# Ledger of designs, part 32: designed miniproteins, single chains, continued (3)

Each design is a single chain, and the fold is of that chain. pLDDT is the mean over its residues in the fold that is shown.

## One batch from the design tools (miniprotein)

Design m9159
Fold by ESMFold2-Fast:
Structure m9159 (fold): chain A 72 residues (1-72)
Amino acid sequence: MEEAEKYLEKGEEAYKKGDYETAAKYFKKAIELDPNNLKAYGLLVEALNKLGKTKEAVEVLKKAQEAYLKMK
């Protein structure tokens, strides 16, 4: 979905600028629009780890695993 890709791109741009809070927000939006976008989950985990939100990152990893298993 084009809209999900736009949020992923905005998140990556924010991440490159060091704005990890904005990056995480955009990656969450991309996942909401396309729950099967495994790349968005990985990028969200990286952004959350940069913010020290380790518990939230673990929850995202669990959701990514569920999405991955449904794709098989």
Scores: mean pLDDT 83

Design m9160
Fold by ESMFold2-Fast:
Structure m9160 (fold): chain A 66 residues (1-66)
Amino acid sequence: KEVAEEIGRKLRGIGIGIDAGLEAVKNGLSPEEAAKLAEEKAKKLGLSEEEIELARETARAFVEAA
């Protein structure tokens, strides 16, 4: 149960990171700007610090790969 809930929360962070990364690529933003956007979105949704960091790293990596 706890493992499934933890995986669900991490997938939510990754999803927010991908969303922020897509928006950043569309708007020509840097990886750092994408990370800030992901952090803002995750904080507004009340995610934990670990999930916020996962969202930031996901968004940054997404823009760098694009």
Scores: mean pLDDT 80

Design m9161
Fold by ESMFold2-Fast:
Structure m9161 (fold): chain A 77 residues (1-77)
Amino acid sequence: MTLSFEEALEKLLEAARNNDVETARKYTDYIIANASREQQQVALDRLLELAEEVKDDKETEYPALEESIIRLQIALS
């Protein structure tokens, strides 16, 4: 089933915020496989913005967010 980049990114950001590692991995991999390099950079920038938003919440860990950032950084390297 073909998702738009915008739909995949929205699902990734929601999964990352909710610590849904499996769903975040699915949509990160979808973006890496199907999006342009420019779209992959947009996805990374949006995840980094989310990381800045949540960094003041020191009581909650965001493993799905951290993994998604690392995977996109590797893809863009």
Scores: mean pLDDT 82

Design m9162
Fold by ESMFold2-Fast:
Order: C-alpha cells, then structure tokens, then sequence
Structure m9162 (fold): chain A 67 residues (1-67)
C-alpha cells in the first residue's frame, strides 16, 4: 500500500545518502530519510566523522549538505 511504498522510498533515499556521505566523511553507521514532497527529501546520516543532514532534490538527484 501507500505506506509501504513511502517506507521503501525513504529507505532507498537513506541508502543513497549514506553512500554519498561515506565518500566524504568515512563509513556510514546509520541513515534515516524523510520524503517531504514529490521534489524534496531530507536525510540524516551518521558516519565515523559525525552526523550530517542532506536535502535531496528528487527531480535532479542533487544532494545539498545543510547541517
């Protein structure tokens, strides 16, 4: 159902953000993402270097570090 589809999309976004963060900040230890709308998601990634927050443009695939 719609709830399962949203959960899958949020898990996929978290995985993408964890992969992106690990290229810059060391091993990703955990990630969580929230789909805000059709064009925006936010992900929080904890790495060996600290915790980082990304805004994800779902149309362009662009990651922007916001915290």
Amino acid sequence: GAAEEKAIQEEAAAGQAAGYASLHFGKALGAKAEILDETKARATVTTESGTFVYEIDRVSGKFTLIG
Scores: mean pLDDT 82

Design m9163
Fold by ESMFold2-Fast:
Structure m9163 (fold): chain A 61 residues (1-61)
Amino acid sequence: SMEELFRELVEKLKEAAEKNPDKQKAARIYTAGVLSVVGALLEGRPDEARRIAEEFIEEAK
């Protein structure tokens, strides 16, 4: 479901943010990443939501 997908993607973004020693990058992942994922899911674009989450996580490595 979209709710399960949302929870999955938010947890992944949260874990990436918590593991990042750069607090500014961590804040960006958790705020901008979560908001962008929510936007994609509200527009009915689950594949886009997955792509956005992965992009934010990869940018932070």
Scores: mean pLDDT 82

Design m9164
Fold by ESMFold2-Fast:
Structure m9164 (fold): chain A 71 residues (1-71)
Amino acid sequence: SEYLRRAAEAARKAGNEEAAKYAEKALEYYEQGDLDKAIEYAQQAANAAVQAGNSEAAKYAARALKEILKE
């Protein structure tokens, strides 16, 4: 998912290591076809980004989550 990659990049640029780690895990599971784990880690990434005040990373993680849930 392009949005998961962008969430990880935005989190890293802002110094939000936790949000970046979760977004990268979500992308890894998404690429493996494990949608349940991809959703779990995407939710963690969005939550961590919101708590860190990183609106950009949070928006990308939320968009990725929405796309995964649609499929």
Scores: mean pLDDT 81

Design m9165
Fold by ESMFold2-Fast:
Order: C-alpha cells, then sequence, then structure tokens
Structure m9165 (fold): chain A 60 residues (1-60)
C-alpha cells in the first residue's frame, strides 16, 4: 500500500505543472518516508492525508 501510494504521488508530480499541487505532493511523499517514526495513530492520520492529496491532485 505505502509503495503504491508513493508511486502514485510520483506519477502525479510528473503530470502536474501547478506549483501548489507539486508542493502538496512533495509533502505527502515526505510524510510517507517518515511513517516509521510515528505512532500508529499518527500513521493513520498521515495515510488519510496522503490519500486526500492524491484525490485532490487527480482533480487537476
Amino acid sequence: EIENLRKELEELKKKSTDPVIQELLDRAIEALDNLDKLTPEQREAVLRMVRETVEAAKKK
């Protein structure tokens, strides 16, 4: 799941020319890279945020 989310974020970053969307995608990728440093509750919140970011980027 995490690797699939990262791959999807990277693909969306390649397609997007919007600096705001690129910033959101970069933050989401960084958050995924730090999941192992978080509590289970924080990881769940981060995964929700990442999924929302993917959906928002797909709308553009």
Scores: mean pLDDT 76

Design m9166
Fold by ESMFold2-Fast:
Structure m9166 (fold): chain A 122 residues (1-122)
Amino acid sequence: EALKLDEEGRKLAEEGKYEEALKKYEEALKIAREKGDKLLEARILNNIGIVLAKQGKYEEALKYYEEALKILEELPDTVEVKLEIARIKLNMGKVLEKQGKTEEAQKLYEEAQKILDEIEKQ
C-alpha cells in the first residue's frame, strides 16, 4: 500500500502536480514508518525532497535528503542502499549548486560517484 502511494506520488510529480504528489508521499511515509520499512521511508523522504526542490524550497529539500541519508547509513550496506545513498547525494548536490554552494555540491557529487564506482566493480 505504501509502495502504491509512492508510485502515485511520483506520477503526479511527473505531471507537475506537486501539492497532490506531496499528499500521496505523506500518506506513504506514515504507512512506511508504521511498518518500520526503513528503506521505503528513506526513498519516500528523497521523493519529497525532489518535489520541494522543484518548487524552489531548497532548505526544506535538504532537510528531507539529510533525514533519508541518516536512515540509510544505519541500514546494512547492500547494493540497493548504496544506490539510494548515491542518488540522494546527487540530488543534494544539485540543490546546493542552485544555492551557490558549488564547493559543497562538488564534494557530494564526488562522494556519489565513488559509491557508484564501487557498485560497478562488484
Scores: mean pLDDT 89

Design m9168
Fold by ESMFold2-Fast:
Structure m9168 (fold): chain A 69 residues (1-69)
Amino acid sequence: GEKLLEKAKEAAEELLEEARASTDPARREVLEGQALSLLRIVAGIAKIQKDEELLKKAEEALEELEKRL
């Protein structure tokens, strides 16, 4: 559970790093959207598995990421 969230956060940070390195606004938007989607997938998995702790952590990570965009 928690390891899945950490890997998703790590992959999202890599996508954001690529977005920040890009001079193309369209590519930046796509990469930012992909980063958000990774965290939304983890939240969806947590809901299906009824893992309230993972869901809370995934939603908190999503909120933090959205504030940075």
Scores: mean pLDDT 84

Design m9169
Fold by ESMFold2-Fast:
Structure m9169 (fold): chain A 63 residues (1-63)
Amino acid sequence: VTGEQLATVLRIGGEAYRAGEPVDVAAAGRAAGVSWRTAARILEQAGGFEVDEAARLAYPPAR
């Protein structure tokens, strides 16, 4: 994962966090050029998001 890919996922996560809305991790992955699993991992580890793998959604901290 490049710094640009990390920055893109974290930007999307930050926007969702401010809005109090879940992130579509597949869409975030496509935007950053990474797999949805990689996008989900970044949001979990750096953003504290909780991932629903079945729904392909990451919920902001305090689900």
Scores: mean pLDDT 79

Design m9170
Fold by ESMFold2-Fast:
Structure m9170 (fold): chain A 85 residues (1-85)
Amino acid sequence: GKVEELKKEIEEIKKEIEELLKKLEESGDEEKYKKAKLEIDIYEALGLIEAAVAKLAGESEEEALKTVLEALKKALEVVKKILAE
């Protein structure tokens, strides 16, 4: 179902973020690594807040998962930008 597809997409993006964080850690640039981790934590927290608000508004589990997925996509874009610096 669509909920299961969204959960799979979330897991795939999480893995991509973890792989990029590992590359940053291996670079030895502690400031870039800390910045990337902080940005991920911020976007993950925002996604969880938006998902909680959607649930409180009576939105489906699907809509809540979509908000988490979009937040993780933003985190991924920011980490890629930090890597390109």
Scores: mean pLDDT 81

Design m9171
Fold by ESMFold2-Fast:
Structure m9171 (fold): chain A 59 residues (1-59)
Amino acid sequence: MEERKKRLDALLKALEENPDIPLTPDFVARALGVSREEAEALFKEHYGMTFEEYLEKLK
């Protein structure tokens, strides 16, 4: 779990540097090597919010 959180944090920082890349459950799932449902669950578990809510915070 700790390792997955670290990879997720690193991925989000990389995406912040490339705002033209859409942050979607499919993209995160592919990057982490997990299912789309698992990517959504991991995001909610570690950040306490959905992908859509997180994207709003980036604005």
Scores: mean pLDDT 71

Design m9172
Fold by ESMFold2-Fast:
Structure m9172 (fold): chain A 78 residues (1-78)
Amino acid sequence: APIEALRQAVEAGDVDAASRAFSAVYGEVRKANPENDELVERVMELGQKAVDAVRQGNRDEALRYVDEIERLLEEAKA
């Protein structure tokens, strides 16, 4: 799943991989939730923060943002 690829890229500290994985996550969330602009915008914000944290070498903070995205996606399916 794209979110798992994002987590792996973040754990590896790979900015390019994290950016690609985030783009995949965003695309999947937008397609699955076309009427939920709030969810899509929140995932975009958290994903950008995660990639920026990886770029700064802050892996723990980046993983926190990935965890927040996963929680939002689980809530949206309930």
Scores: mean pLDDT 84

Design m9174
Fold by ESMFold2-Fast:
Structure m9174 (fold): chain A 89 residues (1-89)
Amino acid sequence: FIEKVLEKAEEVLERAREVLERARELGDEELIERAERLLEEAEELVREAKELLKNPSDEKVPQEVGLLLRSIGLEIDLERLERELEEKE
């Protein structure tokens, strides 16, 4: 299960990097700041998922589910930012 959580977190991280690059190309300071925060959160998710993967156990399943939910929430935030980028392009 944690391996799938890490895969999702890494996918979100890659998407966050792409969104930041697009925001920088547009040159909108507010969108750049939002993209930088989302990237930082995605990096933290990957770090936490890797920590859980080092010593997986049934006792950590609630933490693994929490990371998955945070990954989904971050993905939604990235989708909103992508829409704002498209509207301003």
Scores: mean pLDDT 79

Design m9175
Fold by ESMFold2-Fast:
Structure m9175 (fold): chain A 89 residues (1-89)
Amino acid sequence: MAEVPFEVTVELVIDGKKVEVKLKANSREEAMEKLVELMRLAGVTEAGIAELRAALEASDDSEITGEMVKSMAVVIANAHRARVERAAA
């Protein structure tokens, strides 16, 4: 299998701090799958994952990073809120 360098860079702002995450994959499809797995591990709902995937599908390579940042920030914020609520209960 040919090794094809593909990276999706996601920059988030959480509590005023910048966090940069790079996903490396052999293909664009593999990169999307890895991102979806990360979202599931973060406790994001299937609906949230579907919205993120649809947003990525609609974007070209140059626009994916910006839309990825926005979508990722929203789903992570929701997952974090759910975790805090569970800890407070």
Scores: mean pLDDT 57

Design m9176
Fold by ESMFold2-Fast:
Structure m9176 (fold): chain A 55 residues (1-55)
Amino acid sequence: AMEQRRQAIIDAAKAALEKLGAEVKGITVSEETDPVNGAPVLSVRVKAELKVDLK
């Protein structure tokens, strides 16, 4: 089911970002259309913060 893939993507993205020291603020998974064949695809948008010294 698409729900299982959605959850797996969220879990994988969160784990990878946390391993890099990022704080995950939110993950949004939306269904979009493939531009080649018009099939539904899952799009993932992540909001995460890393403390960097940019002074």
Scores: mean pLDDT 74

Design m9177
Fold by ESMFold2-Fast:
Structure m9177 (fold): chain A 80 residues (1-80)
Amino acid sequence: SDKEIYEEIIKVLKEFKEKHPEYQETADRAIELIKKAYEEGKSIEEIWGELVLERQRAPGSARSFLDELLKKIEEIIKKK
């Protein structure tokens, strides 16, 4: 279900934040964006689109983090 996918994404983000404190600000923004979008009833695909836009605005060092996040979300979407 979307709830299970959402919870998995949030868990992965929190674990990544703990391992990479240098990306804390980017991870916190991504977590807040995902939580807000889920509370507003947006699909996982719509959330992915918002993160693609956030990646375009991010500094180069943070783009690697967002690329890994987008890759994981894409893999989750493909599983159906």
Scores: mean pLDDT 75

Design m9178
Fold by ESMFold2-Fast:
Structure m9178 (fold): chain A 82 residues (1-82)
Amino acid sequence: LKEEADKLVDLGNQYFLQGRYEEAARLYEESARLYIQAGKEYLLEAAQSYFNAALAYEKAGREEKAEELFRKADELLDEYFK
């Protein structure tokens, strides 16, 4: 799970650098889900992945989706520091 999430982040970063923002966003979003599934220990990585997905969706012109994922990232940070 964690190793798969790490690979998706790396691939997402490559797509983001290529300007493939929609594809990068989907990879980051999936990596966040895998980090959440891996356990509470990885909620910081999950939050970071949702944040990166939000930025990528913003670049792709999907503002509502970006706002949704920024909120999800904040929620995970709150959960981590409880």
Scores: mean pLDDT 85

Design m9179
Fold by ESMFold2-Fast:
Order: sequence, then C-alpha cells, then structure tokens
Structure m9179 (fold): chain A 70 residues (1-70)
Amino acid sequence: GPRYTLRLTAYDAAGEVIAELEREFDSLEEAIAAYREFIAAHADRAARVEGTLLRDGEPVAELAASAAEL
C-alpha cells in the first residue's frame, strides 16, 4: 500500500523551532492521528505548527496550525 511521511515543525512566539517530527506511516489515518497528537503535545508552547504530508515521497498536503487553532 502507499507509504505516508509526516514532517512537522513547531515554532514559539519568537519564531524559534521548539520541536520537530519526521515519521513514516502505512496509513493516512495514523499520519493524521500523529499530526493531531503533535499539536496537542505542543499546544502550551507553540505559536505555530507547519509541515508537509508526503505519499510515496510526493507532497500531497501542506499542513499549518496557528495559535488560534492550537
């Protein structure tokens, strides 16, 4: 089946990188769950989360969450 790669970066209010994630998944559902978990884990410190979801090495989604959505 398709392979999914999730790449995420969390930034604080000063624009500093506070956390990064790069993980592979065998399902889209698991990749989305990991994205939500990453946001929840960094909600207290992050002002912004940005990233990319890849399917079989090709970008399929750009991901962003701001302080208002965290």
Scores: mean pLDDT 84

Design m9180
Fold by ESMFold2-Fast:
Structure m9180 (fold): chain A 67 residues (1-67)
Amino acid sequence: MEITDGEVLESLAYMYRALGDIAAKQGNNKEAIESYKKGIELLEEAGNTEHNKELIEEMRKKIEELE
């Protein structure tokens, strides 16, 4: 199985999403927002799949809640 650049970007995006969730739970809103933004950028670079669009929207909503 060949790991494409897109799969690497998606994996990194999932990690940033998890880091954002942890930071948000700890009340570190600035770090949470930065992590979610990085995750969104990585998913946009990975490819415009339906699954990636759903994750982008989820992270965008989390950013909006944190401000």
Scores: mean pLDDT 79

Design m9181
Fold by ESMFold2-Fast:
Structure m9181 (fold): chain A 71 residues (1-71)
Amino acid sequence: VEELEKELLELMKETDEAIAAKDYAKAAELAEKAAEVARELYELTGDERYKKLAEQAEGAAEMSKKLAEEQ
């Protein structure tokens, strides 16, 4: 679980950095991975915080994908 939490934090940080750099294609890929890790953490722990993080990451991935398409 701790390894997945570390992975989630790293993916979230990298997603924010990609968005700041306006690399929306990379941000979409990273956010998609973050959503997967957050979903797995929710399934393992039952902690609704991870469900919320997964939904946020899914939203970020969709928005970033759309912005990448507009570039």
Scores: mean pLDDT 82

Design m9182
Fold by ESMFold2-Fast:
Structure m9182 (fold): chain A 89 residues (1-89)
Amino acid sequence: MKEEVKEKVEKTIKQMVEYGMSKKTSSGMIKYSIKNVKNPEESFKKIYIIAKSKKSKNPEKSSQIAVETGKELEKYKEIGIEIVEKIIE
């Protein structure tokens, strides 16, 4: 269970880093998406603004991946947040 969540988070961070975002920024976006799964449209808009400000190569796709990962990890919300925080360090 925890291992599957870790693999999913690490895979998503790797994809977001390929779009030119830092590991720390990518982790923060995923954590935000997990915390805000009730408001996916608002999460997308806020993450999009951050991705654009960080000069992502594809801010739309970066935001979509972060929001989708948050939805998939909704049932693991507490564990997902803990794992994201550990991956930053």
Scores: mean pLDDT 76

Design m9183
Fold by ESMFold2-Fast:
Structure m9183 (fold): chain A 75 residues (1-75)
Amino acid sequence: VDYKELYKKLKEKEEELKAELEAQLSDPEAAELAKEALKKYIEVAKALAEGDEEKAKKAREELKKLGEEVAKLLE
């Protein structure tokens, strides 16, 4: 996987992906969490593209915490 190309494509489509999440998710709170998760996923791709394993690990931990917050909302 070319993480530099992945990061570039994600950045180019970031606004379209945010708009799609907002359109598809009826719950505004879920939509905001999904948009935040997208931002963190882009941060992971950027860190991997740069070869920064520490930044990638931190961004993955933040993404995991967002997944836990989504789980709490679904309870």
Scores: mean pLDDT 75

Design m9184
Fold by ESMFold2-Fast:
Structure m9184 (fold): chain A 72 residues (1-72)
Amino acid sequence: SAEELAARAAELALAIAKAEAEKLGLKIKSVEVRVEGDTVTAILVFEDGTAIKVTLKGTEFEVERLPAEVAL
């Protein structure tokens, strides 16, 4: 169903964001996941005030390294 697909997309976006966080060796302060139509966005904010934003749309994903105040 559409609800199950949205939930799996959210889990995938979050998994990608966490994998990128692990590569950076930074501690996670907060996590946000947003679903907007066919687009899922996961934002991980770190204790140093920076963030990672993962945007997943269809089969494509984008990873951005951002200051927390720009990501939130």
Scores: mean pLDDT 75

Design m9185
Fold by ESMFold2-Fast:
Structure m9185 (fold): chain A 62 residues (1-62)
Amino acid sequence: SVALAAGLLSADLGLPAELARRVAELAQKGEFEEAIRLLQEEAGLSPELARRAVEGAAKLSA
């Protein structure tokens, strides 16, 4: 579920709830590159960590 993915992104990475929800929604839609870019730009995550976070969110939002 998107809510579960957003909750775990917020808890595990310390992301703001709004950012975590946007990333989870993009991952659910299969917009992985956009979700990765958003994490890098707004949360300052490395490309490697952003990719891993989006992959995890996609699995939880399925």
Scores: mean pLDDT 81

Design m9186
Fold by ESMFold2-Fast:
Structure m9186 (fold): chain A 69 residues (1-69)
Amino acid sequence: MAPSVSTGVKLTEEQKLALVKAAKESMDKGLSKEEAKKLIRDALLAAGMSPAVADAVAENAANSVAYTQ
């Protein structure tokens, strides 16, 4: 298995699904894709991810919701 238990660890599949769900819920609440991405990015930054990684992950989660349309 490929363990990741260090600072800056990449998200597990479960964590990625949770972020996609959070993005969808934010968009369902009436937020734009960019606003949903910003909320997820800020949460990832608070969790200790670097800005570049947090932004990329947040954008991917928001895009995953948008691609389903």
Scores: mean pLDDT 69

Design m9187
Fold by ESMFold2-Fast:
Structure m9187 (fold): chain A 66 residues (1-66)
Amino acid sequence: SAAALARGIARALLRHESLSDDPEEVERARRQGEAWAASRGVSRALLEAAYREARANLDAVLAAER
């Protein structure tokens, strides 16, 4: 579903942002992820809602990385 895709993308981008030492690379990855989500029919609003949810649960997102 679009919601599941949005959550997956948001969590992946947030993990990458939290673990990367390169702000430019993080921003490039974010733009690519947003463009990919849009190409798959994920609305901006849905992706941003998923990103807010992931950010609010950052500890759980980072724990899933391990």
Scores: mean pLDDT 76

Design m9188
Fold by ESMFold2-Fast:
Structure m9188 (fold): chain A 87 residues (1-87)
Amino acid sequence: SLEELEAQKQEELAKFKTQKRIEFSDKTFELVTEFNATPISTPAERQAALDELMGRLDAFKAELERKLAEFEAKQRAELEKAREELG
């Protein structure tokens, strides 16, 4: 039924969001570990390293947000098609 398909698509979206959250957490841990391993001697060097870390995290977050938007658009299109065919 359409109701069962909507429930399935909602579950798939929730799983995808959870996976992207895990990927972001893993990337954050990777980059923070790399930052902590970097020899930082001055406040200016620390700020530069933090700016690079934040820039890399922001870029990765933007990529994940794009992938999520693409997935949501695909799920929405599949549901609209099913509504037209089954409703």
Scores: mean pLDDT 86

Design m9189
Fold by ESMFold2-Fast:
Formats: structure tokens, sequence, C-alpha cells
Structure m9189 (fold): chain A 55 residues (1-55)
């Protein structure tokens, strides 16, 4: 069902958003901030793709 996929995607997005917000607050070095945020986004995209493929 689309609703179940959407719930899982929402949980992943909330988790990623929280991590990104935390990184922005703690990591003031632009290079480190960008690198960590890119890693989080890459993980999110990979996980979203896996969930969509399974749906």
Amino acid sequence: MEEELQKELERLRKSADFAIETVKKIVKDPEKQESIIETIRAMLERREAALKEKA
C-alpha cells in the first residue's frame, strides 16, 4: 500500500532532517558540514530507492 511506503519514507526523512540539523548546529567547519550532510543525503536517497523498489 502507498500509505505504508509513505510512512517509512517520512520516518527516514525525519531522521535525516534531524541529523542534518544537528550537524549544522554542532559542525561549524563548512568542509566537514558539507561532507557529512552529503553523506546523510546519499544514505537517505539509497534507502528511499530501496523502499520504493520493494513497494
Scores: mean pLDDT 79

Design m9190
Fold by ESMFold2-Fast:
Structure m9190 (fold): chain A 63 residues (1-63)
Amino acid sequence: SAEELLEELRDEIKELAEKYGVPLEEAEKIAREVIEEGVKLGWSKEQILGAIEAALYLYKQEQ
C-alpha cells in the first residue's frame, strides 16, 4: 500500500523536492515516512500530499 502510493506520487514528490531544494533521495525517504503514517491514520491522498509538502518545506528551513 505505502510502496504503491509512493510510486503513484513519484512525479509530485520529484516536483516538490525540486521546488524546496531537497535532494530526491531524502525527499523520497521523507515521503515514504509520511505516506506510512498517513495510511495508518486514514488520511486521503490529498492530505498525504499536503503533509509531504509541509515536511519538505520544514526540512529545508531547518538546514
Scores: mean pLDDT 84

Design m9191
Fold by ESMFold2-Fast:
Structure m9191 (fold): chain A 88 residues (1-88)
Amino acid sequence: MLEEAREHLERAARLAEAGEPEEKVREELEKARELAKKAVTEEEIKEAEKLTKEVGLPAAPEDVAADRLLFELLRPRIEEVRQQMAAE
């Protein structure tokens, strides 16, 4: 499940790099998000609920938990990009 979510994130990145329509990129990102929603634990949902209440976000806790999980899947790539920019 998490591996499938990662694959959809990678596909979205490749579509964007290839100059494919934004609609196709969004479809792959949405698939990754749906897979992440199925992978989140009850504890992660409770943590997301706490965050949404603190900042007043009009979002479902399940969606916030899924977004946080996707961010963690992207963390190594974000760090790689950050390191490359710092090396320039």
Scores: mean pLDDT 72

Design m9192
Fold by ESMFold2-Fast:
Structure m9192 (fold): chain A 74 residues (1-74)
Amino acid sequence: SNYEEGLKLFNEGRYKEAIEHFDKAIEENPDYSEAYYNRGLAYAKLGKYGEMAEDLITALKLNPNFKEAHDNLK
């Protein structure tokens, strides 16, 4: 899937290409909170903190429990 390819590219440090695949995943499913979250992380790696903030806010709006899930992974 586009989301899985995006994660693979992110893990390879290919953040711009990861974003392109997360964009496609979001186009296919606009409610995909995990795609918004990981796209936000990729934007952060590129220093695009405005786009990061927008994506993280969107992820939380779509899945309010997302923050708790992330915090429990620490």
Scores: mean pLDDT 82

Design m9193
Fold by ESMFold2-Fast:
Structure m9193 (fold): chain A 62 residues (1-62)
Amino acid sequence: MEEARKKIEELAEKARQALEAGDVDTAWRYVSEAAQIAHDAGLPLLPETREVALAVKRAIDA
């Protein structure tokens, strides 16, 4: 369980960095992978990961 949380946080950070660089596609891939790991581990998305996911979705919709 701890390893899954760490991977989710790491992927969320990578997604944030990709979004800041303007690479929305890469950011979306990292967010999607983090969400899949959370689902498979039975963990809720952390608030920080949710915020990054919403930012990525907004960038795609723009």
Scores: mean pLDDT 76

Design m9194
Fold by ESMFold2-Fast:
Structure m9194 (fold): chain A 57 residues (1-57)
Amino acid sequence: DEAKKKLLKAIADVLRAIGDLIEAELRGASEEELAEKKKELEEAKKKLKEAEKELEK
């Protein structure tokens, strides 16, 4: 099922982005760097919602 594979990839991308953001916070990264990581996470979340929408149909 291609929709399930797409969902699993989107979930993995979100988890990776969360890990990157947490790692940056632990390093004491700048607000600018944290903002970039947050944008990456939001983009990953957007793709996850799109993949979820495909399964809800």
Scores: mean pLDDT 82

